Designed miniproteins, single chains, continued (5). Designs and how they scored, part 21

Each design is a single chain, and the fold is of that chain. pLDDT is the mean over its residues in the fold that is shown.

## One batch from the design tools (miniprotein)

Design m16751
Fold by ESMFold2-Fast:
Structure m16751 (fold): chain A 95 residues (1-95)
Amino acid sequence: MEENLRLAEAFSLAIEAAMRGDDEKVEAYIKLIEKLGGPEAAQIVREMVDRVRANPEKREELLARFEKARAGFSPEYQAILERVEKEIEKLLKEK
């Protein structure tokens, strides 16, 4: 359950990073997703990231909606997001 939750949150954060244009974080999240869900999960998130990048005019609108939704998240859910972000920071330092 914990691994499945972290995988789902890693997907959400990878899409957010793509919307922000943070390519380094996108690649780090894809590596984390591959570790948690295997190469098939990594391929799915790459396809979603490519779709976001293909529509830059809608990227800012989607990001604003995501940020509003995030503000309403429970403290428990926010803690999961923070753990995933810390794991990505470690991967970025290894590059």
Scores: mean pLDDT 72

Design m16752
Fold by ESMFold2-Fast:
Structure m16752 (fold): chain A 89 residues (1-89)
Amino acid sequence: AEELREKAEGLIKAAEEDKKFIEENASKDIAEKANEALDKAKEKFEEALKAAEEGNEEEARKYIEEAYEVLKENKEVFEKAVEEIEKKE
């Protein structure tokens, strides 16, 4: 239970850091689309954190999986953001 809570907290923090990095380094259009997907994933990670804090490991794992599916469905947006950032090098 505690391990899932720590994992969810780490994933929320990573999503917030990724949002800032994309906002600073990608174009406005790509940043808006990528950050919308990250916000949806973050919402699921926050639900996972809540479930983990309540001791519900099964529900916490489910929300983490749902967050990963959101990121997977928006893979093309993230690939475009990465390509744009890499081209600035």
Scores: mean pLDDT 80

Design m16753
Fold by ESMFold2-Fast:
Structure m16753 (fold): chain A 58 residues (1-58)
Amino acid sequence: GAAKTLEGARKAAENAAKAAEALGRPDVSQRAREAGMEGVKAGDAEGASRAAGEAAGG
């Protein structure tokens, strides 16, 4: 889900990545982390959370 803080966005990205790893998709996990980190660097907590979720979920 979307997060409103940078720490929440980082946690959401990590959770999405872990879910993808649990499903045997390390490629999707890496994409979720990358998308989340890009948003965190930009200071967009909600955008980071959404990007990570979309990368993990398709």
Scores: mean pLDDT 68

Design m16754
Fold by ESMFold2-Fast:
Structure m16754 (fold): chain A 115 residues (1-115)
Amino acid sequence: AAADHLAAAQEALRRAARLLAENPELPTLEGEGSAPNAADPSRSIRVRLTLTPAGEVSFDVTEAPPPALFESASLLRAMAEAAREAAENAERAGAPPEIVEALREAARHLEAAAA
C-alpha cells in the first residue's frame, strides 16, 4: 500500500540521517528532483532534499504548479528523484555505502508510493 511505502521511505531517510550524524566530517547532502504535471507538462513540481550532519532531514518544495493542477504522485516522484540525486552526491562525497543504500531505498519506496 502507498502508506506502507511512505513509512518505509521515512524510516530509510531517518536511517540515512542517523548514519550521516555518525560521520560529522561528511558535508551536508542535498538532492533535487522534479516531475512534470500530467495535465500541463510545461508546469513542474521541484523538490530539494537536505540531510545535515546534525541528523536533520527536510524536503523543500522550490517550484509548484497551481493548486488546481497539484498531483500527489508528481510530488512523490520529485521527492524520489531528489533522494536518488542525494544518494549520488553522497557516493561522490565518499560517504559509507550504508548511507548511499538508505537514500536509494528511500527513493525506491517514494516511487512505489507514487504508483
Scores: mean pLDDT 83

Design m16755
Fold by ESMFold2-Fast:
Structure m16755 (fold): chain A 77 residues (1-77)
Amino acid sequence: MDPLTELFARAIGLGMEAKSDEELQKGAEELVDEYLKRNPDVTEEEREAIYQEFLDLIKKWRDVMEEVEKLLAERKK
């Protein structure tokens, strides 16, 4: 698996498992840092852009999962 595909798969997992915005932000930062260490020629501007794009993507995925969980929890009653 190439580094980008690995990063994407781990980002989805993080979005599903993170329980707070803080956990999500920290996890996203760690994932992007690991990815960028494998690509040392990436500029600081590119690094920040990648981080923000992945954070936004993970947050959107997390919001969707939270809505699904909320709907399912209401049915449990």
Scores: mean pLDDT 71

Design m16756
Fold by ESMFold2-Fast:
Structure m16756 (fold): chain A 85 residues (1-85)
Amino acid sequence: SVEEMLADPEKYTSVELAEKALELEKEGDYEKAAELFEIAAEKELENERYGVAAELYRKAGELYEKAKDYEKAKEMYKKAEELKK
């Protein structure tokens, strides 16, 4: 469930989190979708997969914008830009 993924993201892969986020995006739950992409990006960052993490942060930013959470969107875009190399 989304509640389990948000409460204990360590039990899920970045791919599983991203797949659930895409389902939530289709349902119009942009805030939860953005949160799952942000967590997926953090997992990829911990594994030093900077390019994948940057792409996932950018996707989270786009979804936070759709949720009208502009501060979180800006934060996600900044994280994506800082991982650019």
Scores: mean pLDDT 87

Design m16757
Fold by ESMFold2-Fast:
Structure m16757 (fold): chain A 59 residues (1-59)
Amino acid sequence: TLEKIAAMLDALLADPRLARSLREIAYAAGFPSLAAASRAFRATVGVSPREFAAQLAAA
């Protein structure tokens, strides 16, 4: 749901280093897998959390 996506986004924005723990964040938000979370996140945000995190982490 939208609430689950908001929880993931809030966690990542509060501590960007949590991008390494996307799977744990997804489970904490109530998703059964990172794949399920990525699908919902992409539908809401426009990009998958893994893709977003990877792009932000690129140096």
Scores: mean pLDDT 70

Design m16758
Fold by ESMFold2-Fast:
Structure m16758 (fold): chain A 70 residues (1-70)
Amino acid sequence: SLLEEAKKVIEEGLKKMKEAVKEGDEKKFKEIMKETFEKLIELLNEEKDPEVRKEIEKLIKEFEEEALKL
């Protein structure tokens, strides 16, 4: 499902961003965040079920908040 794909995109994105933080690579961190966000918006735009869309929007918000804490 697109919801499960969104969860995987977030998990992989956050993992790579944490690695970039550990290496002190701010440019890489920003690039991964941008790519992850773009993939999530694409998945949101592909989803037709309004309830699943709301869940993906919630996941995007949670991703943004988690990323800003890194």
Scores: mean pLDDT 84

Design m16759
Fold by ESMFold2-Fast:
Structure m16759 (fold): chain A 58 residues (1-58)
Amino acid sequence: EEEFTRALLAVAKKMQEKGVDRLTDEEIEEIAKELGVSPELVREAQDRLQAAMAANRA
């Protein structure tokens, strides 16, 4: 789904800018409003990214 891919990219960018591996609820809601998607979708994108990052960090 295109919305999910955009959420993944937005979360990854925000995490990189702040140097964190998890965003706050406020930041998740800001991304959701910016993209016009639900906060739940953004949280799912974050969970997916965290799983992928954990797999790469031995």
Scores: mean pLDDT 78

Design m16760
Fold by ESMFold2-Fast:
Structure m16760 (fold): chain A 89 residues (1-89)
Amino acid sequence: SMERLELEIELSLSLMGVSVLDLIENPTDADLEAKVRHLEAAADAAARLGEYGLAAELYRRAAELARELGDEERAAELEARAEELAALA
């Protein structure tokens, strides 16, 4: 379906964004925030595709970066999403 193709494209582009940002040796807070956004977008697309294990992993990575940025509330929310999706895997 068109929706499935759009989700597959979104997942691929979001993961590419993460990979590009991973090349930054000394990331700024803005770089880390962009990486969190790409990880969340990739996780959402993966979950909507039924790839629950991948989605859980991506949300956990996003949570760790949110914690590095000092956003404990966002990190906890992302970890909760990861746990819910891991239970479906």
Scores: mean pLDDT 89

Design m16761
Fold by ESMFold2-Fast:
Structure m16761 (fold): chain A 99 residues (1-99)
Amino acid sequence: MEEELNRAKEDLLRAAERLSQAVKEVTQGNKEALPEVERAFREVVAAGDRIAELQPEKANLVASRVTAIGLLATAAIIEKDPQAAEDVLGLARSLVEEL
């Protein structure tokens, strides 16, 4: 695999891991983690955009998965569901394996 693509995949996974952790903290009552949720999701979007630039044929898949990650993170916070935080990371890992 190309070094740039591998880096973008690693950036996506790191951002998703931070997003998962921040979402879990918010669901457990730590509202101070909300800014980190926003920051980590922006990093997920940026990494996804970079992967789509490097693999245009996968752009629709990447956009769909990034959107699903954002919706799942939002739903988890609203419903206070810490399990959905693990599913956020699972979606990111699945995406990287499909690329």
Scores: mean pLDDT 86

Design m16762
Fold by ESMFold2-Fast:
Structure m16762 (fold): chain A 62 residues (1-62)
Amino acid sequence: MLEEAKKLLEEYEKEVVRKILEGKLKPLTKEEGIELLAKYLSEKLGISFEEAKKIVEEIRSL
């Protein structure tokens, strides 16, 4: 699960950065970025937002 979550977040982070560079998305604060990634992970894995946020924070601390 954690390795799958890492891969999903890396792919999604690339898309978010691309959208910001293209002007399609505003630059995000660190907190906004974590929330966006947690929401994405929650939807992809079918887990709660709270659990997804914990996973995102764990990956970020590595």
Scores: mean pLDDT 76

Design m16763
Fold by ESMFold2-Fast:
Formats: sequence, structure tokens, C-alpha cells
Structure m16763 (fold): chain A 61 residues (1-61)
Amino acid sequence: GFDDMSEEEQLAHLRKANEQVKKATGVNRKIAIKEYKKLLERETNPEIRALIEETLKYLES
């Protein structure tokens, strides 16, 4: 699963997912914001946290 991936693989997976999430609009965008906020609260890796925060800033702008 995701937690079994290397840090490099996790970052690559999140970058790809991030591009799809950035395309979300309306209700799907609001759902993405909610889910990313939950992910940020559980994430401890600072590089992954930074990517999540950048995505949230983009979605909330």
C-alpha cells in the first residue's frame, strides 16, 4: 500500500494525484480540500506535508 512505498515513490504518487486534484471543480473541489486537510493532520513527513499544503493553497485560492 501507500505506507509501504519508499519516500520517493510516495512523492511521485502524490505529485501525480495532485495534478488530478488540481483539476477538481465545484463539489469535487470542496471534497478534495476536506480530504487533503485530513491527510495533512496525519502526515509527519515534512516534504509530503509541504506538497499537501501547496495543493490546499491552490485549491482554496
Scores: mean pLDDT 74

Design m16764
Fold by ESMFold2-Fast:
Formats: structure tokens, C-alpha cells, sequence
Structure m16764 (fold): chain A 63 residues (1-63)
């Protein structure tokens, strides 16, 4: 579970940074990126996607 959450979160952060977003990314933008990342990785569990979005947001806010 944790490994999958980390993989989705990492891809979501990558998507947002490629779009020119970092600390400025809104929770809504992070949620959308997490859904796109999950689809790329074959993940469709809403709980995992939401946990990954939260992790990605925390990482972007940290630096």
C-alpha cells in the first residue's frame, strides 16, 4: 500500500513540476495530477489516490 501511494505521489509531483507548478499548486490541481498519475500507473483505488494527493501536496509545500 505505502509503496503504491509513494509511486502515485511521486508521479503527481513530477506532472505538476513539468507544468511549472510547485509550492503554488492548489489542492485541486494536486488532486487532478494524482488522478492522472494513478491512471498512468494502473491504480483506481480512490483511497490510494486521495492519500497520494495528500502526500504530493505535503512534499510540494515542504520545498
Amino acid sequence: REAVIEAVAREAVRILREAGLGKQATPEQVSLAARVAARRLGVDDPEIIEAAARRAYEELQAE
Scores: mean pLDDT 79

Design m16765
Fold by ESMFold2-Fast:
Structure m16765 (fold): chain A 61 residues (1-61)
Amino acid sequence: AALEEQLRNVDIAADWLGWSEEEREVLRGYVRLVHGEEDPNERAQKLVAATRGGRADAAAA
């Protein structure tokens, strides 16, 4: 409930401010992680993966 409300607010704000889809999804992911819906190990692994190459332009070849 609370998590869904937060995600909704992020989506509304991003749409109103004209943020990109990537920016919007980053905030959604952050809110989801902060709520601790997943275990700490899973959350930490996802953060590491995102930091290493979670950009839309990942894998500089």
Scores: mean pLDDT 64

Design m16766
Fold by ESMFold2-Fast:
Structure m16766 (fold): chain A 109 residues (1-109)
Amino acid sequence: MKPKPKKLTEEERKERIARIDELAQAMRDLVRGTKAAVEAGIVSREEAQAGLEAMARDLANDFKKEIEETDDPELKEAYKQAFEDMARTFREAGFDRAAEILEKASKEI
């Protein structure tokens, strides 16, 4: 039997949502930088896609852990929105596999 989820205080919830927003912004910046690096020939598209795919999986796993530990509906909505926004950024940059991982994670919320 899993331990009961910890209920977040309003302060803890605000701090976690702020970190999600910061993470989403950092991911958008990273994807843009990665696309520029591919276009400049610094990294191959295959290497960039593999790295972003691994990162998307790590984010999805972190999200599942956070939700299992807290079961907070506002935090769930914040993660869902962030994953949808990140998935759009990945698709617009042509990193479809990473986008699909984030889209799947968003739908499983």
Scores: mean pLDDT 79

Design m16767
Fold by ESMFold2-Fast:
Structure m16767 (fold): chain A 83 residues (1-83)
Amino acid sequence: SAAVVERLTLEALEAVAPEAPPVAVEAARLAIEGHRALAAGDEARAAALAERVEELLAAAPEAVEALNRRIVERGEELVAEYL
């Protein structure tokens, strides 16, 4: 379910956040919040959060992309533990 995917993504982010640049962590947190807003039908909030994520990605593209890869890798490990 979408809720399980969100929970695992948050756990993955919590695990990798301490080693990551703050700008990348903020972008990841806002992206998750944007998905929550979209799921709740709050299109205006989702759009505003997406715009802010794009600004952070433009400011630190390498850091944001590196953290995104680490979240995906950790998330895959958590899914394997869950299943």
Scores: mean pLDDT 80

Design m16768
Fold by ESMFold2-Fast:
Structure m16768 (fold): chain A 99 residues (1-99)
Amino acid sequence: ALAELLTLPDAPSAAEMGTADAPVRLRFVVASHEGVARLLQELAGLPAAQAEGVAARLRPGDVLELTIRTGDDAAGLGDRLLEALARHLGVSVEELRAL
């Protein structure tokens, strides 16, 4: 899960995340290309080859920031992940999906 890949000391506290009207910001540290490719397949529904192609553009230690909105489901989390990757790589979400 996304939470299992997060290890940053400035992450918001549980009390801050508990406010119903505040967006939750998660920081995702890239540990491996395989881990990112798997998340792209499971959360964003990308085909294996496409997910591997996107993950190969990242380096271990790269930091991605996601802003999770109240009511985001698994598909919503996948969209947030693609948006964060597109921002980090300097491309559009549509370009990532076209690979």
Scores: mean pLDDT 66

Design m16769
Fold by ESMFold2-Fast:
Structure m16769 (fold): chain A 96 residues (1-96)
Amino acid sequence: EELKEKAKELLEKTEEILEEAEKLAREVLEKAETKETLLRAIALLLRLIGIKLELEKIKKKLDEGKITEEDLEELERLLEEAERLLREARELLASL
């Protein structure tokens, strides 16, 4: 019961951060003047896609009513990773 509510909240927050990070990574791709910056932006986008795929697995478990404490822990890790990627995207964009 409480697990489902907390999982929904973490999912929503992580999705918002991923959307912002993807937007910034796309801006880096558009503004990139060097191969190095272009490859870094692509690497960021691939990592964001990876997190999105893991979130979809947890979403499926939530819909099936099979959310566990381990899934909640995984969501917290995915949120932290998403926040890290957002910071990297911001720094990379600021360096252009």
Scores: mean pLDDT 86

Design m16770
Fold by ESMFold2-Fast:
Formats: C-alpha cells, sequence, structure tokens
Structure m16770 (fold): chain A 56 residues (1-56)
C-alpha cells in the first residue's frame, strides 16, 4: 500500500539523519514490506538511503 512506501521512506530518512542502529533495522524491515506490498519505487529509494546511512 502507499502507506507502506511512505513509512519506509520516512524511517530511512530518520536512520540516515541519526545513524541510530535500531532505526536502521526498523527502516530495513519497512523497506522490505513496501517492496512486498507493491511499493517498489519507494522501497528502492529507501534502500538507497539505507546504503548511504551504512556507508557513513
Amino acid sequence: SEEDGRRALEAAREALETGDRELLERAEKLAIRANVTGEEEAAREAGELLREAEAR
């Protein structure tokens, strides 16, 4: 659903901003859920943000 995509993106942005490991893990789970529920574009964007957070 569109809500799953929105939640994934919001969580990924927070994880990138804070560097918090718990937020990173939560955002990763939300991104997987968004992909499964058909929000492929949002899941892809969230994944890119999470990769950037991991690299910092």
Scores: mean pLDDT 81

Design m16771
Fold by ESMFold2-Fast:
Structure m16771 (fold): chain A 82 residues (1-82)
Amino acid sequence: APPLTEEEVNLALLLMMIGIEKVTAKNSKDPEIRKKEEELIQKLNELVTEAEAAYAAGDRDRVREIFDEALKLFKEGNKEIE
């Protein structure tokens, strides 16, 4: 099989990160942290929908931009835990 393209890898990584957040939310005992994680998961799922549409259109630059936006959201979520 041919190797995955960069956009396919980015989509797979985004889906895996959402999966990790879901596991973390389920195992969190703090309801406020869980709520924030659930809100992040919702935003990331919206970005996945946009990334899948861009991928279907062959827009590689758009997929990368959406992936970078998703990573930014993860970093901002971590800053709120200071």
Scores: mean pLDDT 75

Design m16773
Fold by ESMFold2-Fast:
Structure m16773 (fold): chain A 61 residues (1-61)
Amino acid sequence: SEVERRVEAVREEFERRREEELERLTEEFKKLGFDEELAERFAEMILEEELRAELAAARAA
């Protein structure tokens, strides 16, 4: 369906930029004094929430 294709397109676009965004967010948390492990976990949590929001928006459109 059109909705399924839209959702898949959003997922693929997010996945293409996910690694770069993960690295950027991890470095930002490290600048705040978090160690590598915690910084990476926080970054992954943020990206997971962002993906969920974008997928929900794509389904609603």
Scores: mean pLDDT 83

Design m16774
Fold by ESMFold2-Fast:
Structure m16774 (fold): chain A 67 residues (1-67)
Amino acid sequence: SKTEELVELIERDTEEILKSDLSDEVLEKAIERLRGLLEKAKEEGASEEVLKALEEAIERLEEKLKE
């Protein structure tokens, strides 16, 4: 389904970011982008699975930034 495809893309992109030696500045920009996508998804009535995937992606990147 379209929802499953979106969740898979979010998860794959997040894993690629986490596996890369990205600077804190780049991680901060990625988090900002994901927060914007999450707000837009909420406004558009996206499924809970998509919202959860975006929230988890944000949390994982924020956790890496704290290190």
Scores: mean pLDDT 81

Design m16775
Fold by ESMFold2-Fast:
Structure m16775 (fold): chain A 96 residues (1-96)
Amino acid sequence: DASGLTVEQAEAGLREFADGLEAKYRAEGWTDVADAIRRVREAALASGDPSTLLGVELAMAVEEAIYKTSKKPKEEIVADTVAFLDRLAARLEAEA
C-alpha cells in the first residue's frame, strides 16, 4: 500500500498535510477537529509504518472532502469527523 514511499517521505507528507488541515479547521473555529487532527498525526507518526502514515493522510483527505461537499450542517459533519478521528487515534495508540 506504500507504493514505494520511504517512511521519511510518508512522515513528511502526513506532517505537511495534517498541519495545513489543522490550521484551516482552527481558523474556521472548529478547535475540536483541529485538536483531533493533531492527536491522530502524533499517533500515526509513532507507528513508523508507511502504510499507516499514508492511510491516515487518505482518511483525513476524505473527511476534508466530505466537509467541503456535503449539504449537511457543518456542525453535524464536524461532530462525525471528531468521532472518527478520535476512534482512529485510540486504535493507533493501542497498537503501539
Scores: mean pLDDT 84

Design m16777
Fold by ESMFold2-Fast:
Structure m16777 (fold): chain A 99 residues (1-99)
Amino acid sequence: SMLVEEVEELLRRIKESKDPEEIRRAAEELAELLRKTSDKEALELALERVDELLESKDPAKIEAALVIAKAVLEATEDKELILRAIGLILRAIGALLDL
C-alpha cells in the first residue's frame, strides 16, 4: 500500500532525526495522514513504532509517540487498537514526567 510506505517513511524520519523541529513536523504530518485513514495495517504499524520511540529517552521522540498514538485513537473504532493506543499514551505521559 502507498499509504503504508508513506507511514513507514515518516516513522523513519522521526526515528533517525536529531532535530526536534524535524521530529515534530514529521509527527504532525504522520498524525494527519493517520486520522484520514481507516487502513488497519497503517495504524498497527504506527503503534509498533511508537513503542520504539518511547524507549529513545529523547523528549522530542517521546512527544512524537504521544501525538502518533493519539492520532491512531482518533482514527480507529477497533477495540484492540484503541486499548493499545491508550496504553501507549499513558506510557508516553509517564516518560515525559520522568524527564
Scores: mean pLDDT 86

Design m16778
Fold by ESMFold2-Fast:
Structure m16778 (fold): chain A 71 residues (1-71)
Amino acid sequence: ALSPEERAMLARAGALAREVIEAYNAGEISEEQFLAAIGRIEQAVADYFATGDAAAFEAKLAAVRAEIAAA
């Protein structure tokens, strides 16, 4: 079973994925930017489950958020 901390990290990743989907649906980012952002979120989750590094996970999500905000 997932820990409460793992559930919280997945919830944060899911919230950012929804922001990325909303930006794409609003025409604010391209399909290429959308797919890249989702792939980076998926990789951040995979890396977190492999390493347990919450600080690296948060930094990766912040980088994705900055990228979509700059588009």
Scores: mean pLDDT 86

Design m16779
Fold by ESMFold2-Fast:
Structure m16779 (fold): chain A 66 residues (1-66)
Amino acid sequence: MSDEERRKEIERLLEEAREAAERGDLDTAQKLVVRAVTLARTPELAEEAVRRAEEIGKLIREVQEK
């Protein structure tokens, strides 16, 4: 898998994680975030994936607190 293909897959997984978090499926959201981060095997991909994972993590906490 190329870095561009990995980046697209990471983006897709994080998008699905965000949608899962928004609907209150926090377990699925967390699993998708973990999968996206583990797919990021270069420093550049890891930085991008972690940043987006942090945003989704904030959303998960906000939904959980409501």
Scores: mean pLDDT 78

Design m16780
Fold by ESMFold2-Fast:
Structure m16780 (fold): chain A 98 residues (1-98)
Amino acid sequence: MPKEEEILEALGLMYRSLGKLLEKQGDYEEAAELYLKAAELFLEAGNYLGAGEAYANAGEAYEKLGDKEKAKELYKKAAELYKKAGDEEGAKKAEEKA
């Protein structure tokens, strides 16, 4: 992998991990923002699986915030990315939440 893609993936993993920590603390809005940043970084790296997981995590955070419409949009994006990654089970689970 090019070093640029490796750096983008590492940053994506860091933002996703920080998002999970904030989610455990109940900071769902901040967690969602970090998950969205992680998704963008994974997309730039060509990591469709990581991006799909990050959008799904953001969707769960928005569900906890009561924003059902934004959660559905994020789950739909996650499902499309899971399909691109060849993760049919992940796509199915995301579609069921959308």
Scores: mean pLDDT 87

Design m16781
Fold by ESMFold2-Fast:
Structure m16781 (fold): chain A 60 residues (1-60)
Amino acid sequence: MASKEEIFAEAEATLYILKLYIMGEKELAKEIAEKVNAAKDLAELKEVVKEAKEEVKKIE
């Protein structure tokens, strides 16, 4: 059973992926989505969320 923290992290990653896609960074959005699916645990998932957030920040 996924923890609430894992569910929140996946939701946050999904929001950043959607923002990247809307901003025209479709390939980067796909790469981040693949990293989310490949994450083995919460720590890896949080690192992917951090990466996605930084990529969004670079575009803004």
Scores: mean pLDDT 80

Design m16782
Fold by ESMFold2-Fast:
Structure m16782 (fold): chain A 83 residues (1-83)
Amino acid sequence: SLLEKIEDESLAEAKAKYPDDLEEALAEALRLFGRKVAETGDKDLIEKAAELLDVLAKHYASKGNTRLAEAASEAAELLRKAA
């Protein structure tokens, strides 16, 4: 699907930027994912991606990972502003 392609591309770009820092690579992947989905202009895709990012933010928060929880929340908010 288009969403899976955006996820894969975002993660690949993030890992290239932060090869030695998995947490920063994941935070960058969440940011890139949000931006790339917003750029599609597809309101249904934007809403679904925002819902997914909310679930991820809650998951990371439940594990005590504040950095990734904040990154996921910021990406979700960016998507809702683009919808």
Scores: mean pLDDT 87

Design m16783
Fold by ESMFold2-Fast:
Structure m16783 (fold): chain A 55 residues (1-55)
Amino acid sequence: SEQERIDELIKKLNEIKEGLKAEYEKSTDPEVQEALKRRIDYINEKIEELKKKKE
């Protein structure tokens, strides 16, 4: 179903986000940290968009 596909995508996006958060915590380069933060923010926006599609 469409809802199950959306749930699968949200799960995968959360997995990617956790990996980026781990990289952020291990990074010592402020430019790298800023880039990772922007990617995490983008993923959060996509998760919110997908959740709205279910409603």
Scores: mean pLDDT 85

Design m16784
Fold by ESMFold2-Fast:
Order: structure tokens, then C-alpha cells, then sequence
Structure m16784 (fold): chain A 55 residues (1-55)
């Protein structure tokens, strides 16, 4: 559901703010894999955040 996806993205962002880059990217990439089938829009947002952290 869209609401669940938004909550996942918000939690991903908060994790990124409190953890090192490598750990944050790993968590976000796992989130992308988990959401790719059920919520591809949320998966794309998490992937964009992971790419931003790598840059």
C-alpha cells in the first residue's frame, strides 16, 4: 500500500541519518528488493536515496 511505502521510505531516511554510509546503503538496497514487487514507486525512492549516499 502507498501508506506503507511512505513509512518505509521515511524510516530508511532516518536510518541513513543515524548510521554510516555503507550500513545505510545496505539497508536501503534490501528495502528496494523487498518493495520491488509490491510497491515499485517506494522501491525507486529508496534506490535514489542509496545512490545519493554513494555519490
Amino acid sequence: AAAAGAAFVENGRRVAEGNDVETSVDILEKGVAALAESNPEAARELRALADELRA
Scores: mean pLDDT 71

Design m16785
Fold by ESMFold2-Fast:
Structure m16785 (fold): chain A 57 residues (1-57)
Amino acid sequence: MPSKLIVEGAELIRRGEEHLKKGDKEKAIEDYEKAIKLFDEAGVESPEVRKKLEELK
């Protein structure tokens, strides 16, 4: 059963993608950074998400 932190992190990634589609890059960056923090707290590596965030900065 996935951790609540992992599920919440995945939801933030989806919201970040929605913000990018609307042109709101700043909100997308915030959502991705929060998702990475949740994945880190859950002990899960998120290299693809980190790479996406690096590309947006």
Scores: mean pLDDT 79

Design m16786
Fold by ESMFold2-Fast:
Parts: structure tokens; C-alpha cells; sequence
Structure m16786 (fold): chain A 76 residues (1-76)
């Protein structure tokens, strides 16, 4: 469970940093990795992990997700 959340947060953090760098090729690859992660067994495992997570852990993941979205919006 925790490993799935760690993997998700890692991808989100790398994606946010990559958008800030303006590296479109690397961002595209990370987006593809995120889609594969969500579209496979990882998506269901992530839902289970989030349901078992503390409020603090969920808030940290939400913040990482929002940071990635904000960085992407600035590139568009």
C-alpha cells in the first residue's frame, strides 16, 4: 500500500519539477508513466492505499498533485 503511494508521489513530484524546467519531452514521458500507473493495477492499489491512509498522508499527496497541475498550467 505505502509503496504505491510513494510511487505516485514520486511521479507527481518529478512531473512538477519537469514542467518548471520546461522539458516537454521528459514531461510527456512522465505523463505516459502516470497514465500507465493509473490505468493498470496501480490505480486500484492507489485507491486502496488512499482509503487506508491518514488524513495527513492524503493531504500531502493532494498538495503534490496540485503543484504538478499548477506547473503544467504555467507551461500551457
Amino acid sequence: AQKVMDEYSRILKELAETYKEGNEEKAKKLQEDLVKFRGGSGGKQLENALNAATPEEREEIEKMYLDALSAKEELE
Scores: mean pLDDT 74

